# Designed miniproteins, single chains: the designs that were tried, part 32

Each design is a single chain, and the fold is of that chain. pLDDT is the mean over its residues in the fold that is shown.

## One batch from the design tools (miniprotein)

Design m1089
Fold by ESMFold2-Fast:
Structure m1089 (fold): chain A 71 residues (1-71)
Amino acid sequence: NPSLQQAEQLLDQAQQALQNGDYQKAIQLGQQAVDYALTALQQDPSGVSRAIGIAIAGIGIIFEAELKLKS
């Protein structure tokens, strides 16, 4: 599933941006990871658990990055 693979790559990039203190980039990449994970969920229900896991992780990165950016 290309959308699921893209979501995983974007999630990894979002995590790296968060670790590097690039919170705006972490938010953007996290949003893209969630979007691709939801697309994968619609296209291939066999990957539903992985897609939901990526979406939850991406939301977590967005939340943490937004908290850091606002402080």
Scores: mean pLDDT 84

Design m1090
Fold by ESMFold2-Fast:
Structure m1090 (fold): chain A 57 residues (1-57)
Amino acid sequence: MKLPSLKAVNAAGNAILEEGEVNDEGIEKATEAAKKTPGVTEEDVESIRKALEQNRS
């Protein structure tokens, strides 16, 4: 298993912190922030989305 890009993970984490909760809006914002990270792949974005969904508030 390969871990997602640390830069993409950090971008997603910052988006969740701005939303305040791991809810649908936060997960969507985090996913979009990860997609905007240079060098990230669709697989990295999908892994981040799934991890956030598992930790949904």
Scores: mean pLDDT 73

Design m1091
Fold by ESMFold2-Fast:
Structure m1091 (fold): chain A 91 residues (1-91)
Amino acid sequence: SSMEEELRRLAEEAARRAAEIAREAAKQGVLTDSVQNAVVGAISHIAAGDFAGAARALRRAGELFAQAGNEKGSEELRELAERVEEAWRRL
Protein backbone atom coordinates (compact mmCIF):
# COMPACT_ATOMS: atom_id res chain seq x y z
CA SER A 1 0.00 0.00 0.00
CA SER A 2 1.05 3.65 -0.39
CA MET A 3 1.03 4.01 3.39
CA GLU A 4 3.46 1.09 3.74
CA GLU A 5 5.71 2.69 1.07
CA GLU A 6 5.57 6.04 2.92
CA LEU A 7 6.43 4.30 6.22
CA ARG A 8 9.40 2.50 4.62
CA ARG A 9 10.63 5.76 3.06
CA LEU A 10 10.28 7.63 6.39
CA ALA A 11 12.02 4.81 8.29
CA GLU A 12 14.87 4.69 5.74
CA GLU A 13 15.23 8.50 6.02
CA ALA A 14 15.30 8.20 9.83
CA ALA A 15 18.00 5.50 9.62
CA ARG A 16 20.07 7.67 7.25
CA ARG A 17 19.77 10.62 9.65
CA ALA A 18 20.73 8.37 12.61
CA ALA A 19 23.81 7.20 10.66
CA GLU A 20 24.72 10.88 9.98
CA ILE A 21 24.39 11.70 13.70
CA ALA A 22 26.59 8.70 14.56
CA ARG A 23 29.16 9.74 11.92
CA GLU A 24 29.38 13.27 13.40
CA ALA A 25 29.76 11.77 16.91
CA ALA A 26 32.62 9.61 15.57
CA LYS A 27 34.39 12.73 14.22
CA GLN A 28 34.09 14.29 17.71
CA GLY A 29 35.43 11.12 19.39
CA VAL A 30 32.20 10.42 21.34
CA LEU A 31 30.74 7.49 19.36
CA THR A 32 30.58 4.20 21.29
CA ASP A 33 30.33 0.70 19.78
CA SER A 34 26.95 0.33 21.53
CA VAL A 35 25.49 3.38 19.74
CA GLN A 36 26.89 2.19 16.39
CA ASN A 37 25.39 -1.29 16.94
CA ALA A 38 21.97 0.22 17.80
CA VAL A 39 22.00 2.32 14.59
CA VAL A 40 22.99 -0.75 12.52
CA GLY A 41 20.19 -2.64 14.28
CA ALA A 42 17.64 0.00 13.19
CA ILE A 43 18.80 -0.36 9.55
CA SER A 44 18.51 -4.18 9.79
CA HIS A 45 14.98 -3.95 11.23
CA ILE A 46 13.91 -1.63 8.38
CA ALA A 47 15.35 -4.07 5.80
CA ALA A 48 13.30 -6.86 7.46
CA GLY A 49 10.10 -4.74 7.44
CA ASP A 50 10.06 -4.60 11.28
CA PHE A 51 9.28 -0.92 11.77
CA ALA A 52 8.39 -1.36 15.47
CA GLY A 53 11.83 -2.94 15.97
CA ALA A 54 13.43 -0.08 14.02
CA ALA A 55 11.77 2.50 16.31
CA ARG A 56 12.98 0.60 19.41
CA ALA A 57 16.54 0.46 18.03
CA LEU A 58 16.52 4.23 17.27
CA ARG A 59 15.20 4.94 20.79
CA ARG A 60 17.93 2.68 22.24
CA ALA A 61 20.58 4.57 20.24
CA GLY A 62 19.23 7.82 21.74
CA GLU A 63 19.46 6.41 25.29
CA LEU A 64 23.05 5.29 24.68
CA PHE A 65 23.96 8.72 23.24
CA ALA A 66 22.58 10.37 26.41
CA GLN A 67 24.79 8.04 28.49
CA ALA A 68 27.78 9.08 26.32
CA GLY A 69 27.03 12.79 26.98
CA ASN A 70 25.52 13.60 23.57
CA GLU A 71 22.21 15.11 24.71
CA LYS A 72 21.44 16.79 21.35
CA GLY A 73 22.01 13.56 19.38
CA SER A 74 19.92 11.68 21.96
CA GLU A 75 16.97 14.06 21.48
CA GLU A 76 17.19 13.90 17.66
CA LEU A 77 17.21 10.06 17.72
CA ARG A 78 14.25 10.01 20.15
CA GLU A 79 12.27 12.27 17.77
CA LEU A 80 13.15 10.03 14.79
CA ALA A 81 12.00 6.95 16.76
CA GLU A 82 8.68 8.67 17.62
CA ARG A 83 8.08 9.61 13.96
CA VAL A 84 8.65 6.01 12.80
CA GLU A 85 6.45 4.58 15.60
CA GLU A 86 3.63 7.09 14.90
CA ALA A 87 3.67 6.32 11.16
CA TRP A 88 3.71 2.55 11.86
CA ARG A 89 0.70 2.85 14.22
CA ARG A 90 -1.27 4.59 11.44
CA LEU A 91 -1.08 1.49 9.19
Scores: mean pLDDT 82

Design m1092
Fold by ESMFold2-Fast:
Structure m1092 (fold): chain A 66 residues (1-66)
Amino acid sequence: SLADYVPDEADLELLRKILEALEAPVDGKQDAKVRLAVKLFAKERGLEEDGVLSENMRAAILALRE
């Protein structure tokens, strides 16, 4: 479980870069980054996630921009 996980500066920068990728057309490389970001964020939230970019997951990731 990662319920007590706190993202460091590097994790936040990675998530922000992948948010930028979510705004762009995806190719094979961008798709892999998006899946990684979703899994990383799900682990940070302490949730079991299959890497699916759900509505709630997308909203939570986008909140990093706000």
Scores: mean pLDDT 55

Design m1093
Fold by ESMFold2-Fast:
Structure m1093 (fold): chain A 86 residues (1-86)
Amino acid sequence: SSALKQLQEDLDRAIEIVEASFRKMGYDEEAERLRELGNQVRQQIIQTMQDLADDPQAAVAKANQLLAELEKTILETVEALKAAEK
């Protein structure tokens, strides 16, 4: 699906931006963990596409759920880093 390919590209771009931001602030370990988490979510999306090949709507719904969980983890990490800086 072109929509799922776009989601993967958007995920990769978002991870690159946040990773670069963390590294610029000196948070190299957090940047590496984010990259690893992003790679894991990408693999889970690919697996979901294969497992739900006969139900593309369910595949998109599951992919969106995985992306929402990743976004929550990123936001929690950002808030923890902000608290440490203050």
Scores: mean pLDDT 79

Design m1094
Fold by ESMFold2-Fast:
Structure m1094 (fold): chain A 69 residues (1-69)
Amino acid sequence: STEELLEIMERLVELAKEEIKKLKEQGKDVEKVFEEFREAFRALAERNKLPQEVVEEMEKRLREVEEEL
């Protein structure tokens, strides 16, 4: 279901935020890691033909993460 997919995406965003924080504390290039993650997500979304609503919600969440970098 779309609702279940959104819950999974929220958990993935939370994990991404935690990992970004950890990498930032280690002096790693978090912007590069984030760019690779975003590209991978877009490739998966296209390959699996995810509903437009799910893609738009994920793009919104990714943008929120980007603003915290």
Scores: mean pLDDT 72

Design m1095
Fold by ESMFold2-Fast:
Structure m1095 (fold): chain A 83 residues (1-83)
Amino acid sequence: SPLEEAARLFFESLIEALEEAGLKELAKFVRELAEKYLAGEISGKEFFELLRKKMKELKVSDEKLKAIQKKTAELLEERVNAE
């Protein structure tokens, strides 16, 4: 479905941004959560709640989070515009 494809592009973009930032453990965690979301095992709300808890556990700074959000948005835009 178009919504499933949009979710996949978002997850791929987020994972790449995390890997480029050297947050390999968080990237692996996001891969596992993305699989659960796509399988219908967790909601989008639960995905973001679990992600926030893991980021806090790993002590990711607010500045690093802003950089990841910006990079994720840039990569997502590139993926959506790729024909």
Scores: mean pLDDT 85

Design m1096
Fold by ESMFold2-Fast:
Structure m1096 (fold): chain A 87 residues (1-87)
Amino acid sequence: MLSEEQVEEILARLEARLPEDPEGSIDRILKLLYHYFLESEDPEAALEKVKELLERVLARVPEEHRAFAREQIERLLKEMEKLKEKL
């Protein structure tokens, strides 16, 4: 299970690569946060933390890629909300 501390550490490394590989970094970040959510013992708290981290990530995405990032984030959050209701 990924701890919140481990997720934030990995996320910081991925965020550092956003200027070099914005789309690939976004994909890796979304996969990291999805795994964190699925492995969480508290899906509601995990979803809240994921939303917080994704808002931070979106602020760091280059302006020209923000529309893409926002669309991908919205898709992931909708998927997590649906899964939370089934857990």
Scores: mean pLDDT 81

Design m1097
Fold by ESMFold2-Fast:
Structure m1097 (fold): chain A 84 residues (1-84)
Amino acid sequence: SALDEALAEAEAVLGRIHLEAHLLIASGDPELQEKGERLLKLVDEAIDRIREILASDLSEEEKVKRIREVTREMLERAEEIKAE
C-alpha cells in the first residue's frame, strides 16, 4: 500500500541518520559527538511524530502525506546539523 511505501521510505531515511549519528559519536571528536547526539534526538522526534500520525483518525492518504512531510523535514534538519 501507499502507507507501507511511505513507512519503508521513512525507515530507510531514519536508519541512515541513526547510523551516521553513531559513527559521529564513535569518532572521538567532541564536536562530532555533539552533532551525533543531536541527530539521535531528531530520529527520536521523527519516530514519535510518525507514531502519533499512525494512531490518529486521519485518512490513509493524509497519513501518507504527513509521514512524507516528517521524512523530508528530518532530512533537511539532519543536513543543517551536519553543515554546522
Scores: mean pLDDT 90

Design m1098
Fold by ESMFold2-Fast:
Structure m1098 (fold): chain A 66 residues (1-66)
Amino acid sequence: MPLSLTADEPVESPLSPEELARLVAYVRQRLPGTTISNAEAQAAELGRGLLERERELREQQRLEEE
């Protein structure tokens, strides 16, 4: 298989593909008439919020463990 140069690229979403897929499913479950495109946009917005929160928690935990 060919190597990908953009393996660590966060341009589309800072979430893992699994996290993004879960959020898309969650949005579609709440809004069953939503298109996949719109669900992905909403999922990306939710994912960014989750990553910001996780970053804050990791920083606090780092101060306690280190």
Scores: mean pLDDT 64

Design m1099
Fold by ESMFold2-Fast:
Structure m1099 (fold): chain A 88 residues (1-88)
Amino acid sequence: MTYKAEFKTTKDGVATIKIYDEDNNLVKTIKADDVHDAITELSEWMGRNKAELEIVSVSGEATPTLDSSTFGDALKELLLGKTLRPGA
């Protein structure tokens, strides 16, 4: 089953991922203090649920002055138009 994901970050570095099914039902909300933890939780959820994920939107208020190196790398991996799959 293919799910859709929306990524949001705040200026405080908090990352929120909302996951929707094909019927646009919210099935999971992940909220973490940083993007790396959010991506880790997402990967575990996908593995447990055998989910395939399509990235619908990414938004954030992360500035170059925040500790955004891990954030940038995680977003680049997602924004390369890849469908995320369970497994490392």
Scores: mean pLDDT 62

Design m1100
Fold by ESMFold2-Fast:
Structure m1100 (fold): chain A 63 residues (1-63)
Amino acid sequence: GKEIAEKAELEGARAAALALAAGNEDGMRQSAVYGRIASEAGAKGDEKAAEEGAKLAREAAMQ
């Protein structure tokens, strides 16, 4: 739970920061939302949902 949640939180924050640096404000907001979902899933022990949420955060940052 805890380690997965922390990893998902960091990945979501990193994706949002990359989107912000690129001037992608919508991507930043979407990345933050997916990062939060991934962190909450990780905290509950749902590794698959945490990984999927982190992936969606990265994809949102790249739009």
Scores: mean pLDDT 79

Design m1101
Fold by ESMFold2-Fast:
Structure m1101 (fold): chain A 79 residues (1-79)
Amino acid sequence: SAARGARTIFGAAIAEASKVDAETAVKTFENAGAAAIREDPAGAERWREATRRLQEAARLMAVDPEAGRARMLELAEEI
């Protein structure tokens, strides 16, 4: 399904974001969100909200890298 494709895009982005700095992770989720909306336009509002939450978790990595990564993994289960 398109929704499954969008979730797969975010899953790959979370794996990459966990290996990089907060600023790069924020950009990774911006790109993933745009790709997810293209994959599943009907779920656009869902994917915008997922992007916002993931970018918030990415910004947390600048202060607490472990907490930020843990939050991204929690969000992966909710998406």
Scores: mean pLDDT 90

Design m1102
Fold by ESMFold2-Fast:
Structure m1102 (fold): chain A 85 residues (1-85)
Amino acid sequence: SLEELEKEYMARLDELRERLEKAKNVLELIAIELELIGLEIEVEQELKKVPDKEKAEKLLKKIKERVDELLKEIKEKLKKIPPKK
């Protein structure tokens, strides 16, 4: 169901946020960024299958806003990590 799909994606975003808070190196941050990009693509494809286009669009916007917030946090963390020689 759409409600179960929302719960699943929100839980995955919560897990990615926890990983981001604990991430200390560039490779960990890049891995989380790639997972966020992949999740956004997956959500767009899954929500295209949902008959209720209005509810699907609302959920997509909610997920995209949260992905954008996490991507901004990754960019800020990348600026604060000293370059590895």
Scores: mean pLDDT 82

Design m1103
Fold by ESMFold2-Fast:
Structure m1103 (fold): chain A 87 residues (1-87)
Amino acid sequence: MLSEEQVELLRQFIDAVKYELEELGEPEAAEKFRAEGERLLEQAKAGKLSIEELIEKMKELVKKLVKDKEVAEKFIKQLEALREEME
């Protein structure tokens, strides 16, 4: 089960991606990322996803919704760093 600190770190990540997509003029992608990210976070909070599974699914979501390659690579690296911090 995720700790409160881990939930907050992941929520901050979801918000960061959402705000970046809004700044790029992609509000539909921003809302889809927020909704799917929060759904994944709730599944992990319920013990239905491991931290590793959560990070991998969030990486897939970034690759799907973040069309700017440099921005997508930045967020994927942030997820990899978060995975190490949460181990």
Scores: mean pLDDT 84

Design m1104
Fold by ESMFold2-Fast:
Structure m1104 (fold): chain A 80 residues (1-80)
Amino acid sequence: GEKVLEAHELWQRGQENYAQGQEYEKQGDLEKAAELYRQAYRDYTRAAELYKSVNNPWAIIADAQAGSVKRKLKEVEKKL
């Protein structure tokens, strides 16, 4: 339904932010990478909550991706 479409849009935005964060990290711009990883984390967690609200199994995937981004963010923040 509509909530699933909203969750999907948030999930895709999370993927775009994560990919951009990885590019900035490769360029050595850790501050921009951290900001993009924070945005990706917020997008994935919001997508997961929307998927959970409609009992959609994609919530598990979105939660796993949020966890991966959180680990990446911690690594980058330790270098700042």
Scores: mean pLDDT 89

Design m1105
Fold by ESMFold2-Fast:
Structure m1105 (fold): chain A 62 residues (1-62)
Amino acid sequence: SDIPKEIIDYIKEYFKKTKGIELNDVEARSVAEYFRNILGNDKNLEGFKKVLDAFLKKNPDA
């Protein structure tokens, strides 16, 4: 249900590094909620990283 801070921080770092976009906590949480809906209820950072990386490799323009 709750998104761990580690996932929020990872999303912020990822978007800053790969897209040059600075996300706030609300925006990063919205991204996490979007991917949670695709994944099902996977709350762990390792699982989230793997799915996000796999998704972005298949959709580099996303």
Scores: mean pLDDT 69

Design m1106
Fold by ESMFold2-Fast:
Structure m1106 (fold): chain A 74 residues (1-74)
Amino acid sequence: SLAEEAWELIKKGSEAYKQGNLDEAEKYFERAAELARQAGNPGLLLKVAQYFEDLGKTDKAAELRAEAIALEGA
């Protein structure tokens, strides 16, 4: 499923982040966000948002959190 693929990408991004490969981590998290959005899964969007915050991408994190809240309120 799209949610399962998004979760796999989150795991790969997290591993890249732990290794200090920040650009690679960001690419995995961007792809995970796209799939989480397509899946309509607010929990995955929030998880990806946390990693964008950890990368210092605060505006992107805020955007994804807002999307997740909108989905939860529907």
Scores: mean pLDDT 86

Design m1107
Fold by ESMFold2-Fast:
Structure m1107 (fold): chain A 117 residues (1-117)
Amino acid sequence: GLTAEDWVAIVEELEKPSKSEEEIERVAARISAALPELDFETVKELLENSPNLEAFIKRLKEVDEELAQELAAMLEAARAVLADPAASSEAIMARASAKAKELGLDGLGATPAELLA
């Protein structure tokens, strides 16, 4: 699955004022690799037609509501971390992981310890 650092990178890319085709393809490949329910072409098309994170989440809901809720919660957690420029990489990962747990997203890479808690 995607790491907290990968989710932060995805949010950063989606919130850029201009996106290159290569940047969109890299983000699409990351999402598709982590979420086998979404093929690369579907993710790429959603990203190309979404001017920002909010539009991406809205379009994703039209394709798969359940998956959109899971992805939206993880992207929101990553966005909250990006809003803190003083956060270290370890703090970024810790905050994203804590928010994912709060939102019930541990299924996207839960450790055995988390599954037993």
Scores: mean pLDDT 64

Design m1108
Fold by ESMFold2-Fast:
Structure m1108 (fold): chain A 67 residues (1-67)
Amino acid sequence: MSREELVDRLVREGGVSRAQAEEIVDRLEAGIRAGESLRPLIEELSRRYGVPRSLLEEVGVQLALSL
């Protein structure tokens, strides 16, 4: 799945703005590249942006497969 498709999905299903969706994708990508533990990061982003944890988990998996 492309970055743009993940951003669109976060806007449509997560109820966030495009700018917020881009921030979420950027933070997840940075965390994956840095070898950070994704579970605490997903929990933080879910609380901060009000996005379902399950959606962030799916986005995180797709980003990891694309990097």
Scores: mean pLDDT 84

Design m1109
Fold by ESMFold2-Fast:
Structure m1109 (fold): chain A 71 residues (1-71)
Amino acid sequence: SAFDALAAGLTPDPHIDPSKLRGEAAFLKGAPPEKASLAVRLLERAAATATSDEEKRAAIAELREQIAATP
């Protein structure tokens, strides 16, 4: 769930793939506006935990897209 992914992203875990956090954020695109902030937070965590430039760029690109979709 998005909540579980957020909780995992808040605590460093070597088994948590940034792409998992991005997937959870994408799941929230159809959700009510209050869930949009959760998607932004998930993508911020994905960018922060990315260990490679490619993963970080992907997370940042999706974060920018989500912010543009959020008021």
Scores: mean pLDDT 64

Design m1110
Fold by ESMFold2-Fast:
Structure m1110 (fold): chain A 85 residues (1-85)
Amino acid sequence: LSEELELEVTKSMVLIIASIIKTYSEDKEYGEKMVKLIEEGVSLAKTVEEAEELLKVVLEAMRLVDEGRYEEAIALLEEAVEKLK
């Protein structure tokens, strides 16, 4: 894969996980906030390495959401987005 294509594929995977997080969030406000943070992270990621690190974080956030740990998931996503700025 070209680096550009690999970046876009990785970003697409992150957005798919965002959709899963939204679907499995019992609290709609938390779900919407997490999706917004993930979309911001995707917009900020400029390299494959940045996108892969974001994917790792989003997968962990998904696990926290499955456990009902919404505040921890949001904090994790906020930290990841801040690091990309």
Scores: mean pLDDT 84

Design m1111
Fold by ESMFold2-Fast:
Structure m1111 (fold): chain A 71 residues (1-71)
Amino acid sequence: MIATLIVSHEGPVDKEKVEKILKENGAKILGIAPVPGRNALAVQAEFPDEEALKKAIEALEKEGYKVTLVP
């Protein structure tokens, strides 16, 4: 499945760290871009299933990121 995530933080978002966490949870990164005016990244990624997406979100949140799933 393909999902778009907004990954935000109080300070600058570490793109390499976000990509690593997503890939470790089965994601294939399709695109990643800064969100204008925010300490946030818009990430489009392909996940094998919804459980992989859920685990990736939980892993990012554990590291202090706020994750918003774009519908």
Scores: mean pLDDT 83

Design m1112
Fold by ESMFold2-Fast:
Structure m1112 (fold): chain A 89 residues (1-89)
Amino acid sequence: SEEELRKEARELARSDPLKAIEKAVELARQGKFEEAEIYAEAVLEELDDPFERSLVQSLVHLAKIDSREPSPLVQQEIERLLKELKDLL
């Protein structure tokens, strides 16, 4: 259920925000956009820094783009942003 998924997403975002971000990106890449947004929203609830929040939003957006029209440039940018978030978190 959506309620159970939201609970799982929030628990992961609190315990391991980077893993929750990676999960959102993976779901978006798979075309599971609704599930990806649930994980992204859970992460955004835990992040107060506007820069970190913008990176998460950009990552999910790029992953959705890559899911519809795979692009090496988009894939490279996703990897760069993930590395930046890993260094910040």
Scores: mean pLDDT 88

Design m1113
Fold by ESMFold2-Fast:
Structure m1113 (fold): chain A 81 residues (1-81)
Amino acid sequence: MSNSQLVAMFNQFDTNGDGTLSQSEFIAFMNAMGFSSIFSNSQMVAMFRRFDTNGNGTLSQAEFIQAVRSMQIMAAQMSAQ
């Protein structure tokens, strides 16, 4: 998945247009991408919290891209087992 695709998906799930994703919007994105088949809700929440570097309860576009990239790498490693 390209960075431009992640930006487009971020904008689709940023339902209030504030330029950030809430935890619930992030989980909805992960479910839409099929990550719920690989990761539990608690694992997705843990990833959200890990990349919420300023602790404000939301992800910026940059934090979101970094979180999704990290989860894609983890999913690929889990699928290789």
Scores: mean pLDDT 76

Design m1114
Fold by ESMFold2-Fast:
Structure m1114 (fold): chain A 77 residues (1-77)
Amino acid sequence: MKKIYALFDARGKTAEELVAQLRRAADIAEKAGYDLEITVRVPADMTPEQREAIRAAVEEIEKRLPNAKGEVVDESA
């Protein structure tokens, strides 16, 4: 099966912009019938509120799409 790999760098983006991009990727994968793997890179100094919004969006996508896998990773610094 075809898979979409989506890498998002949270640096310089608002949480709202990033969440919108994540949901758009999920919409595209669902419409195409593709599996979706998401990796979000977050800077070490990102606020807990921003991290939580991103994590919640990834969890929402995993619940929505049966073969979606997401991870939130800290930048090495």
Scores: mean pLDDT 77

Design m1115
Fold by ESMFold2-Fast:
Structure m1115 (fold): chain A 86 residues (1-86)
Amino acid sequence: MTYTQDQIIDMIIDAISQMDPDTQYKAAQVMRDPRLGNQGNIEGLATAIQQKFPNDIQGAIDRFIDIIANSDSVDAAIDNVSAFLS
């Protein structure tokens, strides 16, 4: 199934909104990271997911949330997500 950028943004927001506050904070910091091509926001993240994982958008979002939740710090989350989207 092909998702639009707006649909991917909605899926990311929904996934993050169901997490604990610490995970939500880490996700916000990751979305500000210039390694997402200076887009540093949810639109930039959605674009990166669509470009890297066009055939598995839901799985990519699930892995993104898992990486954030299991990272020991904001810096670790940024590094792990940047590696995942590389």
Scores: mean pLDDT 76

Design m1116
Fold by ESMFold2-Fast:
Parts: C-alpha cells; sequence; structure tokens
Structure m1116 (fold): chain A 76 residues (1-76)
C-alpha cells in the first residue's frame, strides 16, 4: 500500500545518498511492488534519482531511471 511504498521510497533515497546503488535498486523495486497507483510507483524512483544527483552517484541514478520505466510497465 501507499504507506509501505512511501517507506521503501524513503529507504531508497537514503541508500542513493550513501552511494549504495544495490540498496537503491532493491528499495525502488520494493516500493514499486507494493505501490497501488502510478503516482506512488513513480515517486520512489524520483526520490532516489534526485538523491543520486545530489550525491553524484551515476549508478543509483541509472537504477532510479530503470525503476521509472518499470512503473510505466506496471501501470500501462
Amino acid sequence: GKKESDKYGELGRKASEKGDSKETADYVKKSLEVSESPEDGAKSSNLAGTSALKSGDEESFKESNKGLLEAVRKYL
């Protein structure tokens, strides 16, 4: 649900701030899996992506973009 999706989204944001691309990918995926709307599915990827830009973590940024594409696939 939204609460769990938001929690995983926040964990993904923190992982990307630490430069942990594997944890970023895992949490973005978990957030999407429990999401119930396109907005919730995209939110975690956007949070991770903006954090990756701030930290300069190219790999976490790539994983956030993959998460956004998977959100499109889930809801379209």
Scores: mean pLDDT 80

Design m1117
Fold by ESMFold2-Fast:
Structure m1117 (fold): chain A 62 residues (1-62)
Amino acid sequence: VKVGDVLSWAEALGLAAEAGLTEEGKAAASRYLQDPSTPQTVTTKEVVIELHPDGTATVVEK
């Protein structure tokens, strides 16, 4: 994944799983799937992904 990329939430979670999703990142992804109106930060080993209420996601620096 590349910093600054805007993805759909589904694409972002797929990439997060491939990038080594942390236990905290799994919990954040689960919270987003239960309530997408609340933004969540999904941490992986390489990058941080912000999930937005509009169904998009942004890749940010870790």
Scores: mean pLDDT 76

Design m1118
Fold by ESMFold2-Fast:
Structure m1118 (fold): chain A 88 residues (1-88)
Amino acid sequence: KADEVFDELIEAARAVLNKDEETLKRLAEKWGVSVEAIRELGKLVIDEAIRITTAVAEKEGKPELAEELRKDKELALEEYKKLLDELS
């Protein structure tokens, strides 16, 4: 299901931020890919989370939040997850 995939994408991104090698290995095994592939995917998810959440914050007239999201990658991931849940 798309919701499960999104949850695992966010989990991969958080594992990259926290250097959680156990979570990266578990996801790699579940998806049948290398740990390095999951790590690269997690980095891409972080980049997209920042890009999307800052664009939404700017459009909603929240420039302070947009600057905070650019500095706090964990906050960007959390806001991205909320946005995906609202669009589902």
Scores: mean pLDDT 82

Design m1119
Fold by ESMFold2-Fast:
Structure m1119 (fold): chain A 60 residues (1-60)
Amino acid sequence: SDALLAELAARYGVAPEVLRRLRELGLANKSDEMLALAAEHGLSPDQAEELGVELVIREA
């Protein structure tokens, strides 16, 4: 998971700790909070949805 978080952090320009928080919100099905956090870090809704799929489905 750390290797995937590092890859996604580099790809989306977001810190790994932010990605961990986004994954926690995604796994808890808190989509509105996840989208809000993603927007705070400069991610579009489409990027947040794509990233959410990668964080939840690929690591689960």
Scores: mean pLDDT 75

Design m1120
Fold by ESMFold2-Fast:
Structure m1120 (fold): chain A 61 residues (1-61)
Amino acid sequence: SMFEEALEEGLRAADLLLRQGVPRERALALVKAYIEGVYGDKLSPEQLEELKAAVEAHVAA
């Protein structure tokens, strides 16, 4: 599904940024902006919130 694709892409982007030494807060902000830009008009507001929450939880771990 589009949601599953977006989630995998977001988590991969977060991991890449963290691996490159980008601070956690900045990596999260960049990934959230990317999600909004690419998927903001493709996913429901509820799906976007769930996606951002999942990325936030992943980065916090």
Scores: mean pLDDT 85

Design m1121
Fold by ESMFold2-Fast:
Structure m1121 (fold): chain A 110 residues (1-110)
Amino acid sequence: MEELLKEAVDYFNKASELARKAAEVARQAGAPDEVIELFNKAADYARKGAELARQGKPEEAVEYFTKAMELAVDAARLAEKHGIPEAARLAREASQYAGKGVELARKALE
């Protein structure tokens, strides 16, 4: 259980970093504030999930990570709609890392 949560924390920290990079790419490309806000929210949810996983709270961690994944997917779609494919690609990578962390955190609940 403890090793699974430690690995989940690493994946969620990676997801948070990628979401923040996506927000910066979107900002530099002149994206609407709504797009940048979604990337920043995804990063914040991933970071909070990592903190909860560190505290040994896998159930709460899964909730925050699931929200981070959903926000990253929505942000990726919106970034593509605004012609910023690089931000969309970074957001999809963030969603994949968050998803891997959710799998590990769920195994810690079993």
Scores: mean pLDDT 82

Design m1122
Fold by ESMFold2-Fast:
Structure m1122 (fold): chain A 62 residues (1-62)
Amino acid sequence: MEGLEIGQKLMELYNEALKVLSGTEATKIVNDIAQKIDVDGVDPDEALKEGRKKLEELVKKK
């Protein structure tokens, strides 16, 4: 599969999100990133960076 490394990075982000968010919220973040990569053609590193920034903003509100 062409996306093995991307999938691994998404799983790492999902696990980090689960530390501070519900499973539903963590899944939404990961799915948004995956859609940006697969549907919108956004660079995987940029999409992951945006998702991580959103997670950090949610952590700051906790």
Scores: mean pLDDT 75

Design m1123
Fold by ESMFold2-Fast:
Structure m1123 (fold): chain A 76 residues (1-76)
Amino acid sequence: AEKLLEEAKKAADAAAEAAKALDYEAAKAADEKVIEAVKKLLELGAYEAAKEAVEYAVKKMREVREAAERLAELME
């Protein structure tokens, strides 16, 4: 379970980095890895680890959103 949580966190990091770099193919592949890891954690009944993985992914998505908002502000 802990290994799946760590894999989910690494995939979330990779997805955020790819999204910031506008590498949509890499971002999509990394997002799919996060989803698969969370599904595996839920199947194992590791609800706390699954919750932590989702919260981490949401945090990384917020970082991507903030970067996009800063870029939009510069274009105003």
Scores: mean pLDDT 78

Design m1124
Fold by ESMFold2-Fast:
Structure m1124 (fold): chain A 80 residues (1-80)
Amino acid sequence: MDAREAGELGADSALAAGGGPGTAGAAGAVAARASGGDPLEGGRVAGERAGGDPEESLRRGREQNALARAKGLAPAAPPR
């Protein structure tokens, strides 16, 4: 099996689910490792917990920025 195909499936599934939950989960996993949790489970658990709440905030941020730009309103802070 190719790692490329496995990675592509994960990314595609995350994008289809809500528009980038994988990126939010990955960031949480990395942060958990740095914070001092278990390097294996800490990152994994953080990613799973993040895969729900922060996903919507990313989607909402993009929609708000698009609406603000379309209506000429001052955009808040863009999620990066």
Scores: mean pLDDT 47

